# Designed miniproteins, single chains, continued (5), part 103

Each design is a single chain, and the fold is of that chain. pLDDT is the mean over its residues in the fold that is shown.

## One batch from the design tools (miniprotein)

Design m19578
Fold by ESMFold2-Fast:
Structure m19578 (fold): chain A 62 residues (1-62)
Amino acid sequence: SLEEALAILSEASGVPLTEAHVRDMVALMRDVGFSVRQLAELLGLTSPEGIEALTTALRAVG
């Protein structure tokens, strides 16, 4: 679920991320051409769990 993905993503990034933050990330992908990889690097995500949570959250919102 989006709520579970946001919880994992917040823990993995060390920053409390909300649905609004993920909507901003979707806008960066759409309007600027950011990839999931670039967003993961920006958030400091190195774990497979963190990257999967990011992908799940982006799909749920986008």
Scores: mean pLDDT 83

Design m19579
Fold by ESMFold2-Fast:
Structure m19579 (fold): chain A 91 residues (1-91)
Amino acid sequence: LSSLSAEEKEALVARAGARARGLAELVAKLPPEEAERLGELAAEEQTRGAREAGLPQEVVDLALAAIEAIRAGDAEGAARAAAALARAVLD
């Protein structure tokens, strides 16, 4: 990832934010019980995967923040959290 140009990195960050915004909007249309369950499963999977990969805690925290914003249907919050996560991973 460090071999990518600054323009390519910003394109990936923008794409991550747009995808998270779209997911949050979709989750907002789900029954609350389904949104809660999806958020729980995503957080469990992310925590497990991060542990296996040895990811820094700050990256894990950003990923969990993005998952929570998506679960809550907060499109702008999800976009911001996903963009921050993507920047942290790419830098």
Scores: mean pLDDT 79

Design m19580
Fold by ESMFold2-Fast:
Structure m19580 (fold): chain A 68 residues (1-68)
Amino acid sequence: SVEDEVRKLVDEAVDEMKGKSREERLEIFLRTSKKIRDILLKNLSEDEADAMLDRFSGELARRVKEVQ
């Protein structure tokens, strides 16, 4: 599902950020956030995309703070 694919992208991004510089972590965060948004907007209605984007963007932001 789209939800499973987005969750996988979040998990992979968090793992990729481990051991990286602050600049590299920012690039991974921005790249991943854009990819998630693009996938959701292409595959779901606006309402469904907004709900799922809010959920997963929040999870990514929370987990990113823990990998510094």
Scores: mean pLDDT 78

Design m19581
Fold by ESMFold2-Fast:
Structure m19581 (fold): chain A 84 residues (1-84)
Amino acid sequence: MNALKYGLAQSDIRRYTALLKEDPNNKKALRELAKAHLTLGKIYYEQGNYQESINHFNLSLDYATKAGDSDLAKEAQELIKKVS
């Protein structure tokens, strides 16, 4: 359900943001942050909050690009295009 997914994504953001503070180039942390922000973007989109949705998809794209995850970056770009 939406509330559970939201809570899990927020928990992942807290955990992996702390990890990135210690290791700014940690590819696993960057990829997990990209996934968490993608999840939040989808949740905000379903709620009709398109501005927050776009903000989270842009964060997902940035983290995915830094992680070198081209598939995840492409998914984020397609979702930005769909919301815009």
Scores: mean pLDDT 87

Design m19582
Fold by ESMFold2-Fast:
Structure m19582 (fold): chain A 78 residues (1-78)
Amino acid sequence: SLKELAKKLREQGVPPEKIRAELLEINRDENRAKMKGEEADWMFEIADKRAELLKTKNLPIDEVMEWLAPEVEERRKR
């Protein structure tokens, strides 16, 4: 699963942003829909929102992540 892959990459010292990029590269929309991994789905949702905010607001990444923090916290509790 993508969750297991993310754990493995994190244990190997890969930065979180690279882990997300790796997961997106491996996983197409059709594969995403078939995975038992709500974590995979919400990670992609957050990545999409992050990309949208970076395009529309042209702000530093830390500012964008601050705007997404409430949703990330909500998703993390699931």
Scores: mean pLDDT 62

Design m19583
Fold by ESMFold2-Fast:
Structure m19583 (fold): chain A 97 residues (1-97)
Amino acid sequence: SAEKRKLILRGIALLLRVIGLEFDLELLREQYKAGKISKEEYIARLRALLREAREIRREAEELLKQDPDNELARKALERAEELIRRLEEEIARLEAE
């Protein structure tokens, strides 16, 4: 159905968004290791990624309430949750020095 197709496409979009943030984090880490950005700028950009990952988590949770069997939304949620943990740990580590 058209409704089912829309839910599948929403799941795909969420999964692609979290994959994009994972690549952004990897690029950001490499820029920091190479000395191209300051520690303060690195933390600021990690916090921006964290806000985006939390929004993906919220949207994936909402989609799963509408479509509990949506495998793509579930994968997006799991990856967003992992990314959030990694970002929070990295920020805490940097702020502790």
Scores: mean pLDDT 91

Design m19584
Fold by ESMFold2-Fast:
Structure m19584 (fold): chain A 66 residues (1-66)
Amino acid sequence: SLELAEVYVNLANTYESLGNKDDAKKSYLKALKIYSELKNKTTDPAVKAAIEAKLKEYGEKYKALQ
């Protein structure tokens, strides 16, 4: 669900603030997987665009931790 993806994003942000990069990466990866699945299931173009923006933002955060 979208709410679950947001929980993982918040968890990743918390791990980053604590310096736990490995746990932050795992949490971002879980969020990215959920957003990707939601994008594939939605038929609403506005909802797809919103999910794509989140995938880009959190994908860039994940990449920065590698």
Scores: mean pLDDT 85

Design m19585
Fold by ESMFold2-Fast:
Structure m19585 (fold): chain A 84 residues (1-84)
Amino acid sequence: SPVELAPPEEWTPEQLEALRDAIADGVAHALGLPRETVREMIDAGRLDELAAQLEAKAAQSTDPVEQENLRSLADILRALAAAR
């Protein structure tokens, strides 16, 4: 069975900040956006908007590895949005 990640509500503020930084870096790299812009969108709770952009890029990608990475990031953002 796949390992289930702890829900965001159970994470410490330090863990949530580290996760935001890691996600911001990953999304910024994937979408070609400035990290600061992505961080501001995450902090504003615009996670579904970022997930939609990742999903759109995955649909346009011809690289299977890029498609899976983009979809995985989108799934993480969707899960975080659902937890709020």
Scores: mean pLDDT 75

Design m19586
Fold by ESMFold2-Fast:
Structure m19586 (fold): chain A 89 residues (1-89)
Amino acid sequence: SAARREEMLAVLRDDLTALADRIADPERRAAALEALDRLVAALEAQDEAAAREALERLLAALRPLFADPAAFEQFRRVVEGAVRLILST
């Protein structure tokens, strides 16, 4: 359903925007927000290749927010799962 996809995209955008806003460095924050914008656009277009590329850039930008590598890997798995679910909807 398009409505369900839009709702899932809005939640993902809001959650990842809130996380990116926690980046203290303005240049790194801007890079994370740009990658997020590209991810959302790719998911709206149902472009799996573009979504994957944008997601990798976003995860790289967000990685320094996590002191624990295990916590980052759990976060990565959750976000990758959400992206896959949106692409299959």
Scores: mean pLDDT 87

Design m19587
Fold by ESMFold2-Fast:
Structure m19587 (fold): chain A 83 residues (1-83)
Amino acid sequence: MSEEVRKALLEAGVPEVVADAAAAMVEIWESLGKLSSTDPEVRKQSLERIKEASDYLRSQSLDTRNQAAEALGQWLYERDLRA
């Protein structure tokens, strides 16, 4: 999912730093879903991914994070309309 989003945004002409931030946001979203797993190891790995992606996003400028959120929101909206 995160790699699919990153590729789609890059193909749409979104800057690499913004596409990377959007991919990190998707990785957090996917990892949150895995926290409901009955496997403690899956939950541990998901928490680690959330921490890494969150730390990455925190290191980015507010402008980059805002652009990433807007690009991700637009991509999700267009995907739903084309489904």
Scores: mean pLDDT 80

Design m19588
Fold by ESMFold2-Fast:
Structure m19588 (fold): chain A 85 residues (1-85)
Amino acid sequence: MNLEVFVEFETEEKAERAARLLTEWGQEMGLIDRVEVEGTRLRAYFRNVSKEQIEELKRKAKEIAEEVGATKIEFRESPEKSFAR
């Protein structure tokens, strides 16, 4: 399974802070594929994760989003086969 995490903040500085926190945690766990920041928006990509890892990733992403003060958080789960469109 692949997991995409989308988080929006009121400022670019908050988005960058959240990206750093999520990247640091994801590197320690070996779960992060990519993190992108576009203005006030954060997108994090996790590839080839198990169901248990998805739940842990969602939990940690919500924790970081709440800590930094996110205005919006969204999760997208996709099997590899249906991502090609």
Scores: mean pLDDT 78

Design m19589
Fold by ESMFold2-Fast:
Structure m19589 (fold): chain A 84 residues (1-84)
Amino acid sequence: DPEYEKLFEELLEEYRKSMPTKLPLGQKRLEETARLEARIRLAGGAPEVIAEARERINASLPEMKKIQEEMLEARRNGKKFVFK
């Protein structure tokens, strides 16, 4: 779907500018966020529904960044990271 791909790329670029990350897990989270928002917008979702979804995902980004930092520390120490 060309409209979906265009909107996804625009949203992904916005998220990368607002929450810049070079960490692979962080980049995957930004992609997931952008894809979800693009689908909601194309489905004709109300602005409030989009805002709620975006707020929920944005709230998870700092947590995901912290988890990724913990995973990188575990990897450096040869330990397995497990979600608690």
Scores: mean pLDDT 68

Design m19590
Fold by ESMFold2-Fast:
Structure m19590 (fold): chain A 84 residues (1-84)
Amino acid sequence: ELLTPKPELLALLQTVGATKTTYTPDELLNLFLKYIIDQNLLDPEDPTIADLSDSELGKLLGVDSLNLLDYDGILELLKSHTLP
């Protein structure tokens, strides 16, 4: 399955090396996690939690925090911000 991120999501992922228009779910998830790490969005006391409340990513996705161990939930969220 190939996913095409919406332009707004793709623009954020381009800051961490996204060079294509279409990605596999695993490629898209890896770029997403790279963005979270690059922007220092990990909770310093619990690195399984990402605090997105003051981030462009959080504003775009409409979420204030993410549990990074919830692979299926993160992937479903990312799919909701891809083109049909």
Scores: mean pLDDT 80

Design m19591
Fold by ESMFold2-Fast:
Structure m19591 (fold): chain A 53 residues (1-53)
Amino acid sequence: MKYRYSAVTPGTVSRKLEGEVEADSEEEAKKIVEEKLTIPGMGKPVFTLFEKL
């Protein structure tokens, strides 16, 4: 299933990251996106939108 997401990264200024991911479940999709968007030393993105397409 496809999911659309929007996320912000932790830091001194908010950065928006948007995209689509394909996974079997919402939990798997979130895990994939977190792994891709996590920068070493900066932590995990915070999702502001996560929508099934």
Scores: mean pLDDT 73

Design m19592
Fold by ESMFold2-Fast:
Structure m19592 (fold): chain A 99 residues (1-99)
Amino acid sequence: ELEKLQAMSPEERRKLAEEKLKTDEEIREKARALAEISPSPLPFEEREKLWTLVLLELELLYKQNQAPEGLKEIVEAKTPEELVEKVKELAESLGAEVK
């Protein structure tokens, strides 16, 4: 269960992200879309892993009914395009420029 994510070491979390990128098509597509638009000096593969972990943590918070309102919309996004739009909207609302 995703609840184990909070008890995992950083190394264990990276292994989980790698496994999810291989086995979970929906998570893979969403993580890749977010990695593609993310401005970062990190290699694309590292960005995919980090976004996979973020998505898994958001799903855990959502299942525990602990996710903030704006983050619930990110978890509920059905397509990678919708997810990207919701993330940009949230970033803009927090005063971060995505451009």
Scores: mean pLDDT 72

Design m19593
Fold by ESMFold2-Fast:
Structure m19593 (fold): chain A 90 residues (1-90)
Amino acid sequence: MTPEEAEEAAREAIKLGNKVGMYRGLATALKGAYIDEKTKEAALAFAKVLSESPDKEVSELGKKSYELLKDKEGQREAAELAEQAAQKEE
């Protein structure tokens, strides 16, 4: 997934109001970033778009994930938080 594809997917999920899709998409991108540094750019793009969401819960998760993405341990924590958020919206 390229950063451009990640941004587009995140924007589409926001437009649809699909919170489960937003959180699952973020978790998937963050897990990829933990395995492959190149995927980190896509995860950053996804988190940044979510941080601009008009939904406060979504924007706060996006901002926190963006801050945590600075190292591998933070990437893991952000992925776990996104998965927990998705589970709560199910």
Scores: mean pLDDT 74

Design m19594
Fold by ESMFold2-Fast:
Structure m19594 (fold): chain A 91 residues (1-91)
Amino acid sequence: MSIWEMILAEFEQDARYETSRTKANMIANGASKEDIIEQIAKSAAAVRNNTLARLRSLNYVPTPEQLQQMNDILAQIKAQQIAEVDKELEK
């Protein structure tokens, strides 16, 4: 199996987990929607940076297309988390 496929799957799982955790914790603490969205973005960026650092440690140089796959996954996850924030703050 390709190293990229394994890392991309782990990246998606980590991004969903960390952004969901950040969202849940901030909502529980009564944070504003603006602050929640900002921290979700920061959490997502941290997961991306960790994945890129791991790729460097493996001497794996991702292609521009592979970097775009990571960006697309991250954008989709952020959009989903933001939509859920709106829903949870209404209740």
Scores: mean pLDDT 85

Design m19595
Fold by ESMFold2-Fast:
Structure m19595 (fold): chain A 83 residues (1-83)
Amino acid sequence: SDEELEEAAKRLGISVPLLRELLAQIRKKAKQLGEELSDREIMNILLKIKLDLPVDVSEELEEWARELLELAQAGAKSVPAPP
């Protein structure tokens, strides 16, 4: 699982600690929306968003994941919790 995190972080252009924060905050948003997603599913969603590919999640969750990824790729040291 650590190798999967390192590979995903490298492909996303972010650090592993920052990816762990993305996974935590996106999971919180998913739970608010009644969705249960594994870390692997969230990493796949982030990778698809980076490639401008469609994702099979609610529009609200996709928007939140995209916003956090953009902040992380812009050099943010941490990402916000969902409202």
Scores: mean pLDDT 84

Design m19596
Fold by ESMFold2-Fast:
Structure m19596 (fold): chain A 94 residues (1-94)
Amino acid sequence: SSIARLAQRTADLVRRSYGESPETAARIGRVVELILTHGEENTTPAMIAKALGISEATASKLKRKAVSALASVEAGESIRRIGDEIDEELEKER
């Protein structure tokens, strides 16, 4: 599913770019699945804490990391698409 794919890409990004442990990266991926399923505003720290069996303080930190990392994944896909469009236009101008 698109949700599982974005969650996995976000987990991979935080592991690669932020040096997060496999456990923390997996938790961030799970938070991304919750955000994509319920919406960011509806995915509260209390919901995350209950779903993952962690404290609300830890859930709040994971949500902030998940939101930032997901935005980076989505921005990266948008930048890649725009780059492809630019490359097509440059080839037409040659």
Scores: mean pLDDT 83

Design m19597
Fold by ESMFold2-Fast:
Structure m19597 (fold): chain A 55 residues (1-55)
Amino acid sequence: AEAERLAEELSKRAEEKVKEMIDKGYLTGDEEKFIESAKKAGYNGGLTVAELRAA
């Protein structure tokens, strides 16, 4: 329960950070695409944006 909640919070923070950085032009849409695909596959935290992109 606690670990699941933390994983969800990490996932949300990663999404918010990626969107902010894309809006500022620091990241590409590829990072957002990878996060969206990972969430469809059951991702809910535990990986950084760089790790998601590399996977």
Scores: mean pLDDT 60

Design m19598
Fold by ESMFold2-Fast:
Structure m19598 (fold): chain A 57 residues (1-57)
Amino acid sequence: GAMAQHAQNLADADAIAEKRLPRYQAEVARLKAEHGTTAGRGVPAGNFMTKEEADAL
């Protein structure tokens, strides 16, 4: 049935995400290390990251 095709599409998306995720996570970890995660005690009342900053990642 059509479910088999959807399952394959999901598996493919997961494989692509797994391939892209390690690089993305490494970059996020790098930026977080530079920013200092401990500054979160007085978390700015808003978004942790603006859309512009997220796009810069």
Scores: mean pLDDT 59

Design m19599
Fold by ESMFold2-Fast:
Structure m19599 (fold): chain A 72 residues (1-72)
Amino acid sequence: KRDEATLRAAQAMIDAAEAGKSQAEIEYTLGRLLREYADEITVEDAMKLGEAVTSPDRLAKLRQLEAEARAR
């Protein structure tokens, strides 16, 4: 499901950020997940994930997206 794919992507980004991965590694992981779930993640959710990953409040925004996906 779209929501489950978005949830998994957000969780993977949170894990990478908490593990101290570089910005390039986090962006690479997001790009890989967006390709893997191309038919399951909407363009809107993909844009939100990209915006969160490039934000100075990355963890907070990713956790918000995770909570939204869980609520769907």
Scores: mean pLDDT 76

Design m19600
Fold by ESMFold2-Fast:
Structure m19600 (fold): chain A 72 residues (1-72)
Amino acid sequence: MIDELLRRIAEVAEEVKRLGSERQQRRAEELLDKALQIKADYTRGQISEEEAIEELKRILRELERLLAEAKA
């Protein structure tokens, strides 16, 4: 589940980077870095699986909004 969310986050971030403005690309990079930090925190046992999943889902939703803006 976490690996699937991370894969989807990376895919959406790459699409924003391809279609979006410099500002949108920078924001997508920030969100991707945040997702990787959440994975690291989970791997080190600093956060629960449930907490990691919720935070990654929020990041994915924000990336999906950025992608919608980039396509407009």
Scores: mean pLDDT 86

Design m19601
Fold by ESMFold2-Fast:
Formats: C-alpha cells, structure tokens, sequence
Structure m19601 (fold): chain A 81 residues (1-81)
C-alpha cells in the first residue's frame, strides 16, 4: 500500500529528527487513507496511528494546537488512545 509506505517513510524521518518531512509524509498517507474506500475495520486500524504520529511530529515542531487536533481525531476513532 502506498499509504503504508508513506507512514514507514514518515517514521524514518521522525527518528532522524526530520519533523517537517515526517508531517508531510504522514499528511499524504492520511489523505490516501481518507480517499480510499476503507472498511470500518481498516479505518480503525490505519487512521488512528497515522493521526497520532502526525500529531507527535507537529508537537516536536511546537505546533501544539494542530497536534492536539490530530490526537483528538485519533481518539475519536480509537478511544483507547
């Protein structure tokens, strides 16, 4: 999956402290997941981690309000987060 490959690249960018690149990669992955005709089961599996990881990268950039929006999006789909 292109979206999963983008998540993996984003995680690599995050670990290398390339937070701006990580945000962009996660954003592209989220757009692909949102555009895809995902089942409810696939939506719960893929979207919350992607939202949460984008939030973490935004927090590293000091974009706290935007990060909180993404944590909220993740939690709305997966309340255990």
Amino acid sequence: SEAVELINKGVEAFHNKKYEEAVELYEKAIELFEKADLSEEERVVYLPPAYYMRGLALKKLGKYEEAEEYFKKAKEIDPSL
Scores: mean pLDDT 85

Design m19602
Fold by ESMFold2-Fast:
Structure m19602 (fold): chain A 86 residues (1-86)
Amino acid sequence: SLSARARAALTAVTLLANEKAKENGGYISLDEAVEIVREAGRLAKLTPEQIDAAIAHVREEAKKNGGKVTPDQVVAAARRGLAEAE
């Protein structure tokens, strides 16, 4: 199971990703998704290792989808990375 901080980070990712997707017609670029994960991790006080693991999975997901991801894809990828780091 994920720590309380990891769950808080995923809540922040969900909110930030959905807000950004509204501006971009339902999608988020790789660079925007990475910035969202960094900011959410900072707010939740995650370690650099947890943030880097979440970003690695988000980068892989974006690569499979032609450089763009939906909010749900960002959240799912970040969750996988955090589960591996914890």
Scores: mean pLDDT 88

Design m19603
Fold by ESMFold2-Fast:
Structure m19603 (fold): chain A 60 residues (1-60)
Amino acid sequence: SARAKAIADALRSLGFSKEEADAAGRSAEDAGATARQVAEGLVASGAITEEQAEKIVAAA
């Protein structure tokens, strides 16, 4: 989907691998999660900063 691709592309721009980014996009689509929910989860896990999370939301 366009959302899954946008999330994956944003994560790749932040240095995530293609496999990690594509998996995150698919997981978000399967769960019905928004880009903001995905970004908030990554901040909570310590994988990204809040500034990087806003870039994901803006890209999706």
Scores: mean pLDDT 78

Design m19604
Fold by ESMFold2-Fast:
Structure m19604 (fold): chain A 67 residues (1-67)
Amino acid sequence: DELARAQAELERTATELSREITERREEVEAAEREDPDKAKELQRQLDEFEREAARRVNGLLERLDAL
């Protein structure tokens, strides 16, 4: 069942991306006190990752909508 596989992929992907976003956010927070320049770079990388994650999730949602 293509729909069931697409739903499982979406759920797995969303869970994995959410976990990585949380980890990256913790890295930003840890860096903020010791190295603000590094924290700014990590925040920029997190923002980019969040945009990529949103695009990936949207792609899976579009595939589900097409089924």
Scores: mean pLDDT 83

Design m19605
Fold by ESMFold2-Fast:
Structure m19605 (fold): chain A 70 residues (1-70)
Amino acid sequence: SMSERRRREEEYRQRAREIGKAGGTDEVTVEATPDRFVYRFPLTEGLTPEQLAAMEEKIRELVREEEERR
């Protein structure tokens, strides 16, 4: 349903914000397509290795949580 789709979209947007916060950026966004939600990342040339590692760790955590819900 549309309300379920909206809730899922909001969850993914919240996760994008959490990934961005872990890396010290607010430029991580979600692009909604009919079949999936896709994370969009800022140009990585401006980010430190530590920021990239923090975002990668957060992504790994969120993927694990999603796998556990299946």
Scores: mean pLDDT 72

Design m19606
Fold by ESMFold2-Fast:
Structure m19606 (fold): chain A 64 residues (1-64)
Amino acid sequence: MRWDLEHLGKLLAALDTDGSGSLSTAELRERWGVPEALLRRADLDGDGRVTLAELQALLAPFRP
């Protein structure tokens, strides 16, 4: 299983292209097999949900 923030971001972009949806960390872990450590990093607010906007903010510093 190969999961990184980039893979998570692409998955979320495919599922929630307009950012209207957010996915719970439990759903991502159970449905898609995303590691808990990755989900903790992506869940910037610590509210147990991951949005595309949060992921983009996390990845923005790596924008080359």
Scores: mean pLDDT 65

Design m19607
Fold by ESMFold2-Fast:
Structure m19607 (fold): chain A 78 residues (1-78)
Amino acid sequence: ALEELRAAVRRLAEAASAEIPISEEDVERMVERVTGLARRASLEQLREAGALAVADLKDPELAAAAQAVYDAAIALAE
């Protein structure tokens, strides 16, 4: 579960930041933040927030990567 979230966060960061390499510390910070949100938010709130965030992304690669992060967070919150 956490490993899938970490992989999804890394993929999103790589898609968003091709010119600036993201550090492992940045990835772990994002994983901690998303994990904290998943523990506090309801499954319905996570699904709604994910759908809204993904819909706002014009780039299909970024949208797919963001969807994977929310899917992993929802799986972790179950």
Scores: mean pLDDT 69

Design m19608
Fold by ESMFold2-Fast:
Structure m19608 (fold): chain A 90 residues (1-90)
Amino acid sequence: SDLVKEAAEGALKQAREALERGDYNSALAFLEDAFYSGRTLNQLGDTETALEIYKEVAKLAQELYDLSGDERARELAEESREVAKLLEES
């Protein structure tokens, strides 16, 4: 789980850096990596860390959508919010 958490945090850092430089394709790819790492953490029972990752992915994917208009970013933001809400109810 520590390796998956590190991978998620690394992907989020890379997504923020890509957003700052206007590399929206790389930002989306890193946010997708972070989302998958969050899913793996949840499947391993690390629901608290997964919730934190999904919330950050939702926030950054919304920022990406607002900057790029990429519907894939909007879909990722919505999916991440839905999963985060489900985990908060658990």
Scores: mean pLDDT 90

Design m19609
Fold by ESMFold2-Fast:
Structure m19609 (fold): chain A 72 residues (1-72)
Amino acid sequence: RPRPRLRLRARAYDENGNLIYEQEAVDRDLDLTPAAEAAKKLNRPIRLEVELYEDGRLVARATATLTPESLA
């Protein structure tokens, strides 16, 4: 049977709230490598937000902070 369509959206923001990275995935995993590389290049914390949508409805949201020190 067809299952509900799952969509993941990741957005990364700098310390000033500017969007520096966005990715969407439908029925697959997100690649967060670009967000991690951005944190390392900027040598600053990056705020990551991930949203899960089911059939176009937001069902979950998670946030995390990526720091250059955690990537060393």
Scores: mean pLDDT 71

Design m19610
Fold by ESMFold2-Fast:
Structure m19610 (fold): chain A 69 residues (1-69)
Amino acid sequence: MEELARKIAEAMAKLGYPMSVEKAKEAIEMILEGASAEEIAKRLGISVSAATLMKETVLKELEKRKEEE
């Protein structure tokens, strides 16, 4: 979780959406529970486009981890 959250926070910061690791963890938990980009955007106070990018990045990372493990 921490490693994934840190990677997501770094990726989002590079795209112009700086956020804390703790905020990234919250978003990841919501995504794992099936939350929509709109729900994530509302909860974190970010744009829907930023939430969509975060959701795609998290899902891609989870898929990649299944290949690395």
Scores: mean pLDDT 76

Design m19611
Fold by ESMFold2-Fast:
Structure m19611 (fold): chain A 101 residues (1-101)
Amino acid sequence: SLEQEVAESMVRIAASIASPEARKTALELAPTLTAEQQNLLARLAASTDSAEIVRNGARLAKLLPLDKAREVITKASELARQGKDKEAEELLAKAVKEAEE
């Protein structure tokens, strides 16, 4: 069922995220997302301790087709893993602004 798929996704999200702030934010937003969008958000949240990066990632996942969201979120995750959180945040904010146009 969809409810079981959502529950399984939330368990995977919780297990993959080390930062309490990023985990809390991702779990709060996960019910508003599809399974594929949840997977993108989980990967991003696992790469950062910034709730703002997680919120902007979730917003972008809703605004763009999955393939385009994946491209931007993957790049932001790579930047965050390198400790470049400000650059990751700026990339996501720019992508959200462009997607809203």
Scores: mean pLDDT 81

Design m19612
Fold by ESMFold2-Fast:
Formats: sequence, structure tokens, C-alpha cells
Structure m19612 (fold): chain A 90 residues (1-90)
Amino acid sequence: SEYLKELEKIADELMKVLSPEGAALVRETLEKIKELIEKGDLEAAYQVFAEGASRLIELAEKESPEKAKAVRDAATRMSLILDKYAEEKA
């Protein structure tokens, strides 16, 4: 639950910087990750995260370098949280 709250905070910060299309993709990706974590499917959660991050970076690169940087920074922070959660469950 603590890890999910940290992921939600990072996603909320990112959604404020992105376009409505980008923000919707962040929300959809986060909801899928949360569902998979609650089911204990960490492998699928990592796959959804990687695919979502890739799509967001492609969208942001078309808009501005600043938005692309925000997506990359958020993705790095979120991956570290997922790694900590994976270690806790191992």
C-alpha cells in the first residue's frame, strides 16, 4: 500500500505537466499496474510499466524536450519503487 501511494504521487505530478492525452495514458497505465500488483503479478506489472513508459516518451518527444525529460525522470523514480517492492516480496 505504501509503494502504491508513492507511485500515485509520481503519476499525479507527471499528469500535471503532460497534455490531456499524455495524462490519460499515465492514468490508464497506473491503474493496470495497481491491479497487477494487488494480484501479485509483478512480472506483468513491469511489462505494463515498460510499455506505458515507452509510449509516453514517444508522445512527449513530439511535444517538447521538457515533457520528455519529465516522463524519463518519473519513469526512473517509479522503477526504483517497483524494484523495492519486488525485493520486499522476494
Scores: mean pLDDT 84

Design m19613
Fold by ESMFold2-Fast:
Structure m19613 (fold): chain A 68 residues (1-68)
Amino acid sequence: MSKLERLIKKFEQMLQDMLKNKWSRDEFLKRVMELVDEAQSTLSREDFDQFQLHLGQLVAKYLQQKAA
């Protein structure tokens, strides 16, 4: 599994844990910031851009499901 894929899967798991009320909002935000910082430092520019796009898509999908 690529570093990009691992980081995306980690974000998906974090989002699921947040949805299950396992984390407070502040804990979730802290962990997301740490994950983004890790991605920026470890991924290439191109992979980091893809990571950000995938995060945006996952958040948009979640918001769309909530709006339906």
Scores: mean pLDDT 76

